# Designed miniproteins, single chains, continued (5): the designs that were tried, part 107

Each design is a single chain, and the fold is of that chain. pLDDT is the mean over its residues in the fold that is shown.

## One batch from the design tools (miniprotein)

Design m19711
Fold by ESMFold2-Fast:
Structure m19711 (fold): chain A 74 residues (1-74)
Amino acid sequence: EYEKLLEEAKKRVEELIDPNQAMSLEEVLRKAGEILRELWKKSDIKDMKKFIELAKEVAKYARELHQKALERLK
């Protein structure tokens, strides 16, 4: 279930980053956090350590996608 939750979060973050819209890193991270919280509420995962680990991985992925989007716009 953890891996499915992580993959779903990554997929939604990818959909969030529109290459035609200049979105700030702060805005991307804020929306990624909202997506993660919604997915976590629907999951059976109640371990806060796993949630923190998931949040770190999703944030790292969001930062990488944002950086790639910026490189494409140069």
Scores: mean pLDDT 73

Design m19712
Fold by ESMFold2-Fast:
Structure m19712 (fold): chain A 80 residues (1-80)
Amino acid sequence: KIKELADEIVKALEDAGQTELAKKVREYADRVIDLLKAGAPPSEVREAILELARAVMASGNPKARELGAKLVNEVEKQVR
């Protein structure tokens, strides 16, 4: 579930002291969820998830990166 994965990523970042990045990841995740609910084109959803993925990759947090990959896969299932 997309929201649950996003919550776990935010927690992993907060636990690592990356609080500002955690807030940004939450904003990106909420954007992705809103686009999916609105039935936005797959290209727009993918652009939004790439923004989240870049932030997570830049964190250097292994747990967040693993969860981020799972989140990308769940979003991809929703746009197929």
Scores: mean pLDDT 82

Design m19713
Fold by ESMFold2-Fast:
Structure m19713 (fold): chain A 78 residues (1-78)
Amino acid sequence: SDLRNRILGEAYLGLAEMSMAVAKIAEHDPEASEKALEVAKKMVDQAIALAPADEKPAIQARGDAIVKEGEEVVEKGK
């Protein structure tokens, strides 16, 4: 249902934010931060896939922000 998909989408975005927080903690370990970023990207993809068509742009923007922050952490750690 639409409501279930919205709840699951929020859960996946929450998991993406958690994975990005792990990347920040591991900022001086490039391998660990890269793996955390890849998990965050996968969680964002799941959230977008579940989003209703009218909500996809908003979920995409939120996901892109999480991924961008994670990519900045990984880049700084190099």
Scores: mean pLDDT 83

Design m19714
Fold by ESMFold2-Fast:
Structure m19714 (fold): chain A 80 residues (1-80)
Amino acid sequence: SAAKEEILAALDEVEKEYGDEKILGKELLDRIEERVASNPEAVKLLKEIREILEPRYKDKEIPASEFIDKIKELLDILSE
């Protein structure tokens, strides 16, 4: 879907910027949302991902690459 492709492109850009640097889950999700803000369907899909991940990760610093992998797994499940 166009929404999935936009989020994947945003994830690729964020991974290039942060790589293995530790980042708060909320901050990483906010940075992805900024990049897909012009696509309402991508924002909606990212909100679903946020609702699943934020309770576990919003206040935790983990490597950006590791968190991006978790988002990619959920994208595959939610967008099929």
Scores: mean pLDDT 81

Design m19715
Fold by ESMFold2-Fast:
Structure m19715 (fold): chain A 72 residues (1-72)
Amino acid sequence: REAEIRRVEEAVKRALEELEKANVPPELLEDARAFGEDLLEQVKAGELSAEQAIQLIEGFLENALIAHEIEK
């Protein structure tokens, strides 16, 4: 469990670093943090697996980068 939570924390951290490097708006970066925190809470509650949480944060990262390019 602790190792799984750590993996999700690492995935969230990497997603935030990628968004910062892409110079996304601060609002989008805050949304990404809130989403990552919600995923961590659900994993701790046993409602999501670590694998599902990692897939969701990676999907958020991809969609956020696409939305940033479109919205510009």
Scores: mean pLDDT 77

Design m19716
Fold by ESMFold2-Fast:
Structure m19716 (fold): chain A 62 residues (1-62)
Amino acid sequence: MDAEIQHKKQALEDLTKIALEMLSDDAELQKEVQKIYEEGLKDPSKLEESIEKIAELILEYE
């Protein structure tokens, strides 16, 4: 329950840090990543969706 949510929050945080580092030259994309991160933190049911969105954005930028 709480441990599973905490694990997903940690994954979202780690993925967000990677995305922000990769997108350091694009302030608009960094802002979008930050928004997705905050949405996931506000609603635990959206954590997995937020993780997927950031992962897709990283994959597109790779």
Scores: mean pLDDT 78

Design m19717
Fold by ESMFold2-Fast:
Structure m19717 (fold): chain A 94 residues (1-94)
Amino acid sequence: SAAKEKLLESIEEVLETIKKLESEEDPEFAKALTGQLELLKKAVEEDDLEAVKRFLDDLKGLLEDEEASKYIKSEELKEKLKELAEAIEEYLKS
């Protein structure tokens, strides 16, 4: 599926952005987010729709909550996470 390929690409882009920005972000937050993204990648590869939906809900919570979103220090990372949310929604529609 083109949507699945786009989602896997988006996950890799976020992981690369975290590596690039690791000195700007909180180390514990970056590590936790990396672990969650690796679990998301596996869920997408296995077409575990329930796990993918749970991740989307958690990601939307992080992005929409004003206090939680302040843990994301980089605007580039925040933009990539918003793009990831859109890619997940597109994958779930297919």
Scores: mean pLDDT 83

Design m19718
Fold by ESMFold2-Fast:
Structure m19718 (fold): chain A 61 residues (1-61)
Amino acid sequence: LTPLEKAVLKFIEDYLKEKGGGAKVTYEEIAKRLGVSRATVKRAIDRLLEKGLVREDQIER
């Protein structure tokens, strides 16, 4: 994983841990937190989904 992909993964894991079951992280929240564009977040999430490190049901576009 690239440093950005690792940062996105960690943010999602920490967010879901704090919010509990049924919570979803938005692309906007990740983009704002990491200071990157939504397009950059989408590419990172696509890679994480491809590798099975996150699930589609954890993410809201």
Scores: mean pLDDT 80

Design m19719
Fold by ESMFold2-Fast:
Parts: structure tokens; sequence; C-alpha cells
Structure m19719 (fold): chain A 93 residues (1-93)
């Protein structure tokens, strides 16, 4: 369900922000902004495939920077969050 997808995305997002923050505070702040935007769109039912893909790509870029410090955790967090963002994407037709 959308509610379950939101809960799973929140957990994955929180883990990714922590990994990014371990690399650099600025990366952590950027990751948090992207994740917060994605979660807000998911909660409001306004996440489109186009916007979801854009946010997933932006998140992957930030996670790749963080992954130089914690590659295993960053890859896992990226995969889970991207999957849940796409699964929760609202398609109008």
Amino acid sequence: SLEEAIENAERAGKELVEIANESDKSLGEKAKRIIDEALELIRSGKLTVEKGSQLAIELAKEANKASKTNPEKARRAMGLLANYIMEATVTVK
C-alpha cells in the first residue's frame, strides 16, 4: 500500500541521510532535502513517474559521493529508497 511504501521509504531515507552525513555534512543536507521532497510527494499522492525518476537520480548522485566512505550501506539505501519511490509513484492514467 502507499502507507507501507511511505514507511519503508522513510526508513531507507533516514539510513541514507546518516551515511551521507558521515561523509560530509553538506552531502547529508542535500540527501535530506531530496528525500524530504520525495516523501512529501508520496504522502500527498503527487509523485509522478517523471518526478520520481528525477529524485531517484539526484539521490543516487548524492549517495555515490557518500558511498566512498560507506559503499555497502549507501548502495543498499539507494536501492531500497529508489524501489519504494518508484513503487509509490502515482500514475494519473
Scores: mean pLDDT 68

Design m19720
Fold by ESMFold2-Fast:
Structure m19720 (fold): chain A 93 residues (1-93)
Amino acid sequence: VDPAELRILQAIAMGIIAAAVALRTHRDDPELQARAREVIELARQAEKAVQAGNYKEALKLLEEGARVARTFPELSAAAKALENAIKLIKEKL
């Protein structure tokens, strides 16, 4: 297993965890709930793309996920984690 791939997958997992925490703590905000779920789904698709070696697809998914996460202050930790994953992929390419 490539150590660079493991670091990328860890950064994506941190983004998913941060979005899941926001989802749990902000139950009465339906817009935040919808966007947090969208971020989690995009990040999970990016994780599968990384595991398949499809880094171009992973970048597209992570950039969209980070953009969505940046629209909410409550998702800032998720956005930062996904942006870190983007940086790690670009350094590998």
Scores: mean pLDDT 88

Design m19721
Fold by ESMFold2-Fast:
Structure m19721 (fold): chain A 89 residues (1-89)
Amino acid sequence: ATSTQEVTAPEGEVVTFTSRFEGASVNTIARVTIEHIRDGKVTERQEIDLPLGFVVEKDEESGKTVNEVQVATRARAGETVKVTIESLP
């Protein structure tokens, strides 16, 4: 599964992105791509592979495990931050 989120920060701030994965194994690796965009151009790009680790909760209706990935990064004033989180096979 892939989740992409974008935030524009007029004043500059720390932005936090949260993605949830249902039914993923604790051994599943999430690839996080953080792109800093100004005037339609990628100025910075960072890629991190993160194990999904421990189950954060169990969905009470479906009984499926839920793994949560949180990514925090600093956006500069007038910058758009794009975060893509992809579960690897």
Scores: mean pLDDT 71

Design m19722
Fold by ESMFold2-Fast:
Structure m19722 (fold): chain A 68 residues (1-68)
Amino acid sequence: AVDEAVDIFERTRKAIEGEEEDVLSPDVSLGFVRLLADSAKNPEELAKRIREQAPDDPVAREIADLME
């Protein structure tokens, strides 16, 4: 769960960095780390929390979709 979420997050970040200079905002990055800590054992809960935390962020949405 946690290890898988971290892998998905890192993979998604790397793809963004490769295409654009834009990376996840500090607020979104910190929120994601907090969500991983809070929902380590439940990927469904983690995905739900990510959508709630950053509903307008397409990267966060993609990560949440992958964790379902």
Scores: mean pLDDT 57

Design m19723
Fold by ESMFold2-Fast:
Structure m19723 (fold): chain A 83 residues (1-83)
Amino acid sequence: MSSLRQNYISAVQNKDYKTAAQYLGQITAQLSQQLGPDHPLVQAYGTFRRGDELYAQGNFEEGRKKIIEGVSLRLREIGDQVG
């Protein structure tokens, strides 16, 4: 995952959102195998990937909505840590 994360960051810095979405897809697939497809972290990364796909299409408004959705999914995980 570390090398995939670095490749993702490089793609975003180069504004190559199509390649960034592909790397997020690979990260999501690995997490899905480890945690299951319904895990909140897998759902969050899948949502971020959709955001980058929309950015690559020039749909920045809808892409931003997907990023916000992914943040909300990750905040649900933090709620589970208050035990």
Scores: mean pLDDT 73

Design m19724
Fold by ESMFold2-Fast:
Structure m19724 (fold): chain A 96 residues (1-96)
Amino acid sequence: SMAAREARRARLVKRVQKAFDRLKKENITLEQIRELLEEAKADGMPLTDEEIERIVAIFEKLLKNPNIDFSKLPEDELLEVQRALDAIEAALIRKR
């Protein structure tokens, strides 16, 4: 149903916003994100070089638009942002 899709989208937007806000608090730079992901890959995280480049590109766009309204993003783009932020968080957890 449309109502169920809208509810799922609202939860996704809120989750993505919280994940991005957490990463901002880490004061992590774009170069540090790249290094983090490459180290996580070397330690066995299932990331390809192409996936790392995609994640870095997404994070760069977010850093250039700090006031981004995630509720306005198309669902496919929002899901790509979610996957990128989830991968960064997973790599950070592995480093701790």
Scores: mean pLDDT 84

Design m19725
Fold by ESMFold2-Fast:
Structure m19725 (fold): chain A 99 residues (1-99)
Amino acid sequence: MSVREQLEEVLARALDLALRELRRMAAAGRVSPAQKAELEGLLAEAAFRLLAGDFRGAIEALERLIEKLEELGADPEVIEELRELLEEAKELLRELEER
């Protein structure tokens, strides 16, 4: 697998995990409709940036999404996994940008 393919896979995994947590929080009544819309907007921005090949923009949007999820009471274990994926993505981006 290339560094680019690894980065795309890590970011896709992070976005899927974030979406699952958002859905869980919404189902549990932990987010208002306005908060849900804000989180969905950040998720959509990160996904759009990833599809456009803007990996730096995708990482920045994902970082904002993780911060907002934590602020709104997301599962600490999910936040730790998201942060680990974010750090892996940052390392892969550094390797990709060296080319």
Scores: mean pLDDT 87

Design m19726
Fold by ESMFold2-Fast:
Structure m19726 (fold): chain A 73 residues (1-73)
Amino acid sequence: MTPEQQLMLRRVASAADLLRRGESVEEAAKFSGLSPSLVSAIRRGDRERALALVPEELREAVEQALDAVERNY
């Protein structure tokens, strides 16, 4: 993966962890560095919306991070 893809994967994983710990969408966005819209889509499990909110080259990293989040439940 490119450095940008690796950073996106880490940010999505961080946002998902913050949401699991009961943080708000706004706090998870602030601490992960993601947009509130993307974090909101992640919280809802709206994979299609989450992927639409990122550039094409980052979509695979977002898919990998969301798959890892789903497996940890």
Scores: mean pLDDT 81

Design m19727
Fold by ESMFold2-Fast:
Structure m19727 (fold): chain A 70 residues (1-70)
Amino acid sequence: DKEAEEKALKEKMDKILDTDLKEFEELISPEFAKELQELYKKAKETEDWKEEALKAINELGEKLLEEKKA
């Protein structure tokens, strides 16, 4: 069901905020990690939070890959 998928995605976002970003803070600057956290928070606040959440997750992954190359 779509509602179950929405709930699962929200829980995934919360998990990422609590876990992945903490790990990324050790691998990248705390300032950069904070920017990524703000992207996730904005996604949760929008009416189309699902679309925004997917964009935030994709942006997070792309920025982390770029940071690891640097």
Scores: mean pLDDT 61

Design m19728
Fold by ESMFold2-Fast:
Structure m19728 (fold): chain A 82 residues (1-82)
Amino acid sequence: TPSSDERLRRLVELVVEMYELKLQGRPVPQELSDEIIRLLESLSGRDRELAGRLFTLAEEGYEQGLSVEEIRRRLLELLRRG
């Protein structure tokens, strides 16, 4: 089983991929959405709260017009500090 840190890092990459597709006006594949849901369901306590903060931060960055690279950077920084 992947560690919580590995699952949270994987979640960051999937969230970044989702926003990259949205910025390009491309549909998000069902397989990507399903993997995000499975990862979220596998997390509990502080790790699940941290995952929620990752989504909030990514959405804020998207709304502010940040690049995919800047969104990724901010999400990884949240993981390092959280």
Scores: mean pLDDT 85

Design m19729
Fold by ESMFold2-Fast:
Structure m19729 (fold): chain A 65 residues (1-65)
Amino acid sequence: SSELVREAVTLARIAELMKQGKSLSEIAKALGISQATVRNLLRRYGVSTADELLAEAEKLAQQAA
């Protein structure tokens, strides 16, 4: 579904910004969402690193295809 594709893209963008050393507030500003939304997404997928989040994004994208 388009919703799964959008979430996968959002997770991949968060992962890229984390790799660039951006803070939660900088990531939230770049994506136009709240810091709480970023934290809730990370918690939903049970991930704490950018590489783990990118893996979840790729998995979600495959489910949408």
Scores: mean pLDDT 83

Design m19730
Fold by ESMFold2-Fast:
Structure m19730 (fold): chain A 65 residues (1-65)
Amino acid sequence: MMRERAEEAARLIEKTYSEYIESIRLEGDAIHITLKEKSLESEIAEAMARMLAWVTGVELHITYS
């Protein structure tokens, strides 16, 4: 269950905000995101990822490059 939700959330985030994301991966049942740089766009990507993780109950790890 969590794996499937994490995959869906990760795909949506990557598809929508790939320009601002250096990498996105699944680590077990968690989403691991590395954002390229600190900018308004990367902050939007972070906010979206946090919202989707909260809504889906998926564990999220965010790092900046």
Scores: mean pLDDT 75

Design m19731
Fold by ESMFold2-Fast:
Structure m19731 (fold): chain A 78 residues (1-78)
Amino acid sequence: MKYDELSKRQRELAIILYLLGYTIDEVAEALGVSREAVKEIVDAENLETLPKSEETANIVKKAFGIPDEEIEEILAKI
């Protein structure tokens, strides 16, 4: 199924968007993936235990090497 075929970059973007405070449904819609795929990422990475803040998201974004422009492009779909 399509949600089983998430690229590494799509998983990384899902993590960042979730930490920015977007809901699982909003992240799924922005990335064009299933809600279940986003929920799996959230559960696997224990994201629900992390503070949902721009500061946390920026730390993770830097660790993944994702440019701000890529995040802004995805957010334009929400």
Scores: mean pLDDT 76

Design m19732
Fold by ESMFold2-Fast:
Structure m19732 (fold): chain A 96 residues (1-96)
Amino acid sequence: SLEEKMRRLIEKAKELINDPEASDEEKIDRIVELLAEELGLDAETQEEVREALLEAHERGVPMEELIEGVLRSLLAYLARKSREELEKARKMLEEF
């Protein structure tokens, strides 16, 4: 379900934030991989996102805030996508 998927994404993000073995650069790499897997991002888009997150961190945005921001955007996208799919299915059923 979408709810179970969202819960797992939140758990993964929390584990990443609280990983004492991971460097900030490794945390950025892992969050970009999570986005790529979920959104189907190509290599060029993945690199653009990675560079943007690194620049924000170098300018003083805390790692926790960056990861939380990415997670919030991803969850909002998934919720919107799910509503659009449900609306399309409903319209098809009303036509036949």
Scores: mean pLDDT 78

Design m19733
Fold by ESMFold2-Fast:
Structure m19733 (fold): chain A 77 residues (1-77)
Amino acid sequence: MVSSYSDVEFAQYLLDNTSFSQNTINQALALQRQYKKSKVYLADRLVAFQDAEVPEKYLLATLQVSLETESDFSSFF
């Protein structure tokens, strides 16, 4: 259940930095938990539930966080 970018922390980041509603995020989390075995991602579910387009800069920032987490050991050097 441990991940480099938890679904709860990602949901909080979205609430702070985007206009996604808390209800939309809760629905996405419920679906992600239900389909965890089929590699359903929170981001994909939020896009499916949100009619508004996610800003490109936000998507790039999310990818950057993922990359930094993956190579965190290199950042110490």
Scores: mean pLDDT 49

Design m19734
Fold by ESMFold2-Fast:
Structure m19734 (fold): chain A 67 residues (1-67)
Amino acid sequence: SPEEAVERALERLREAGVDEKTINAIRNAYKAGVPPESILFAAARILRRLGQDEAAEELVSEIKKLK
């Protein structure tokens, strides 16, 4: 589901060392109506900036499953 995909993206950010305050801000943006695809693209961009290119690529693959 889109909500499960968002939570998996947030967990990838946590594993990459992103602080909980930033993770909660992104989750709150989703709850406020930002589309799940936009949340996942933002998370993938953050992962790439942190050098987590493989995790970012896996996340982009998840976006393609959200129709």
Scores: mean pLDDT 84

Design m19735
Fold by ESMFold2-Fast:
Structure m19735 (fold): chain A 67 residues (1-67)
Amino acid sequence: MLPEVERAGRLAREVTSTVELDEEQRRELKELENALLREISQPNPDEAAIAAAARRLEDFLRGVAAA
């Protein structure tokens, strides 16, 4: 698994365990997770696209955790 995906997954678990997300934040999180899953689920996954999607998820989670 790419380090970016592992880091994003770890942050998602930490943030959702520590911070109660509002409805808008939960929707955004689901959209970002679905985007990452879509990239991973391609017949020939593009590692750069997966890393970019994981980075977007990480940036969102860090923003929520810092609020």
Scores: mean pLDDT 81

Design m19736
Fold by ESMFold2-Fast:
Structure m19736 (fold): chain A 70 residues (1-70)
Amino acid sequence: MKTGFEEIEELKKLYDELGIKYTLTEEEIDGRRYLVLKTESGGELVVDLEDPTKSMTREGLLNELKREKE
């Protein structure tokens, strides 16, 4: 199964070829650590550092965390 880390590496390569600027940071969201790829256009991909198979948009992550807290 493809991990979110592999997805980030593929996107970094694509963005480099297209000249798109991006940043890669670690963020804590609801007590969990995520690797976040942000583009200058505002697109964000998040990867769970404890479960790298779990990659999604920031909005998708927020919806999933809300479900888990209920």
Scores: mean pLDDT 74

Design m19737
Fold by ESMFold2-Fast:
Structure m19737 (fold): chain A 74 residues (1-74)
Amino acid sequence: LEAEREAAAEALKKKLLEAGISEEDAERAREAILAGVEAIREAAEEFKKRYPEVGDTIAALLERAARWIETLEA
């Protein structure tokens, strides 16, 4: 679970950097994946506010990650 979560966090950070998200915000998203579902959803809302053109797409990726982690925590 920890290894899967870390791999998902790193993959998300790479995708965010490719989408033009700052290194700081991409790292915060990575940390949110490692912290858990609540942090992921908070990060998704912040991305919608800060990146109006791509934030919805990034938020959808974060919500998908949150649902996947909920499945692992069940």
Scores: mean pLDDT 73

Design m19738
Fold by ESMFold2-Fast:
Structure m19738 (fold): chain A 79 residues (1-79)
Amino acid sequence: SADEAVEAARKAGGPLTADAIRQAMEAGYPPSVAAANVAEAFANGGGDKELAQKAIDYARSGNPVEAAKAAGEAGKSAL
């Protein structure tokens, strides 16, 4: 669910990643796309591109919770 994805991001990367995914969802993106977009933003900001790609791959396979977790890990690498 959307709330499970946000919570997975919070556990993996803290409140910054969770809030970024929630904001993307409020902008109209589904949870998996929100997680992938946030992960790409972290990679573009100096985070690990392999972790960001992992989030994108999970999002494409329909796994929003795993995508959000990987986005959290990418965010942690950028900080």
Scores: mean pLDDT 82

Design m19739
Fold by ESMFold2-Fast:
Structure m19739 (fold): chain A 70 residues (1-70)
Amino acid sequence: MAAREAEAIARSEAALRAMDKTVTITTYDADGTEKTFTVKLEPGAGLAAVNKAANEAAEKGDNATVTAKE
């Protein structure tokens, strides 16, 4: 039953998207110090929005959280 397979896949993808809307980015400064930032992804966030959020998180400092949105 293709409809049941599609439904099961859609539910699995929805669960993964609901849990994985957050990306943890680890960067290293000039001294080799590890800094970790959290970026939350809004539905429809494009590459430009993600890059902007990553730069903003880096400027806020260690353990900063920023939302990427279009």
Scores: mean pLDDT 61

Design m19740
Fold by ESMFold2-Fast:
Structure m19740 (fold): chain A 79 residues (1-79)
Amino acid sequence: GLEEGVHRPLAALEAERARLLADEDPANIPRVRAFAAELRARGEEVRATVPSPAGREFGEALLELAAELEAALAARLAE
């Protein structure tokens, strides 16, 4: 069902987050920023539109991934 479908995208997004966090190349900063913004927008959209517990958990997971990327970017830019 829908819940099974969102499970696969989350694993892929977590893998992408791990890849981006491992890459210290400054040329990657715009991509990390864009990805974090997209995760935040999607997380907020899912929380607003999907009232199921699975939808809430997925939305919260997306927002947490966005927050982790935003924190990593802020730490790099504070140097």
Scores: mean pLDDT 71

Design m19741
Fold by ESMFold2-Fast:
Structure m19741 (fold): chain A 61 residues (1-61)
Amino acid sequence: SFEALLQQAVNFLRQLAAAGVPRADMERVRDAILESLSKTLSPEQVAELDRALRATLDEVA
């Protein structure tokens, strides 16, 4: 489901932050996730994923 995929992406960024990956590198990972999934997700789902990933980065950095 989209909800499961969104949660997996959020958890992946949280794992990178816990491992000490710099904010700038996590932002590149976010951009790569969005670029890859924009080919299969609706524009509304891409916007929701982008919002969730940005919120996660602001939380952990």
Scores: mean pLDDT 85

Design m19742
Fold by ESMFold2-Fast:
Structure m19742 (fold): chain A 94 residues (1-94)
Amino acid sequence: MPLPEEVVRFFEEVVAEMEPLAERLRAELAADPAAAARELAREIERLLRERLPELDPRTQRLAEIVIEAIRAMEAGVPVSDISDRVNPRVEALL
């Protein structure tokens, strides 16, 4: 199913705000991919939390799921376990 326009627009805005950080982290990705990924994840969490109160209810729930996934990743939960928990919840919102 196509994503709602508001959801697409919100994530496009997040990606645009992350682009300068992603560019800076490209040099670090080859040296320490895990550290670069953690720094990017922390900034995504910050942006999502900052904008959370202004989002429509569906986009807010998606942002909350992404924040939960980032926190689980920072806590050392395997990506496969996070994916198995997150994917059905995302599908239910679409």
Scores: mean pLDDT 70

Design m19743
Fold by ESMFold2-Fast:
Structure m19743 (fold): chain A 103 residues (1-103)
Amino acid sequence: GPPKVKISGVPESLKEGSTLKVSSEVELPEGQSGIVKLKWYEEIDGKWKLIKMSEPKSISSGKSILELTIENLEAGKKYRVKSIAKTNDGKESEDSKDFKVEE
């Protein structure tokens, strides 16, 4: 089947100047290998704009946890993080979490 992906560590809102540590748990089917990457988006004029992408990380079968820290988030802005996992046989899954930075 497809990989399983779950993001954790994202609250609904943050204070300006806070550091956000995001965890992504990825589970690949037995015998599969693949890649995972994280994408960060900002809401600009009601649209999600890609602002940063991690380097793809190679992962093996079973459960893997990726942790990344995000800093320098602007007060009053809304952000989205996506974790995307793709197996070598072309199956893909994602999870996303939205959060805001308080003014």
Scores: mean pLDDT 82

Design m19744
Fold by ESMFold2-Fast:
Structure m19744 (fold): chain A 59 residues (1-59)
Amino acid sequence: SAEAERAAEQAKAAKTVAAARTAGYEAGLISGDEEHARAAAQAKTREEAARHAVLGAKA
């Protein structure tokens, strides 16, 4: 159960991060590589925060 719960939280976090990455990537393709790099860096930060939150919830 705990592992299934962790997997569900991870899937939710991954979906949120993926949506942010997609939006940033699309913007980067229009505005240039700088926008893409910035969006990717922010997505990485959110991904790490989400992973940490999921691991922290595993009590």
Scores: mean pLDDT 67

Design m19745
Fold by ESMFold2-Fast:
Structure m19745 (fold): chain A 59 residues (1-59)
Amino acid sequence: GEIDDELAREILKVTNEATKDASQEEIDKINEKVAQAYRARLAGDDETAEKYFEEAKKI
C-alpha cells in the first residue's frame, strides 16, 4: 500500500491505453514522459508531474 495516489494509478491506465494504438516512436515518448511524471511525483512536485502526464496524453 505505498501508492495511495490516484494519479499514480492513472499512470498505468494512460500508458496501457495510449500505447495500444501508438507507433513504437510514440510509445517511447509516452514512456519517457510517464517516467518523468512519476519521478516528479516521488519528489513531491505535483505540478510538474501533471504537466508530464498531459504531454504524454497529447502524444
Scores: mean pLDDT 71

Design m19746
Fold by ESMFold2-Fast:
Structure m19746 (fold): chain A 66 residues (1-66)
Amino acid sequence: SLRPAPAGWSAAEYEEMLLLLRAIEEVREEYLRETGELSELDPEEEAELLARIEERFARLRAEAAA
């Protein structure tokens, strides 16, 4: 079960945070499968991961809104 929303947060805000955390986890798992590591990232690789997380988050939000 999903955790209840923190005090002062709307259900939508909490759901968006959970989708962001899911996007981060999915992208990190993909990157680990592709490269086997996260600890040797240079600035270019970090920027690529951040872009992939932002894209995944946008897709998950779109799917949740459909």
Scores: mean pLDDT 74

Design m19747
Fold by ESMFold2-Fast:
Structure m19747 (fold): chain A 66 residues (1-66)
Amino acid sequence: MKEKERKYAVRLTAEAIHAVGALLEGDQEAVERSIKRMEEIIEEAKKDGLDVSFGEKVLEKLREMA
């Protein structure tokens, strides 16, 4: 993978895992923090010209579950 794509994928995956963990524990504040961090990561990736379609779908599903 290109270095920027790899960095984006790793960061997004880590935040998504944190968000899912927070949802399972019922920690609403932690869910909201992870969602906000994912939004920031996706916006940064968009500026770098990366395909964020999958990340946006994950974010949408997490917002629906929160």
Scores: mean pLDDT 80

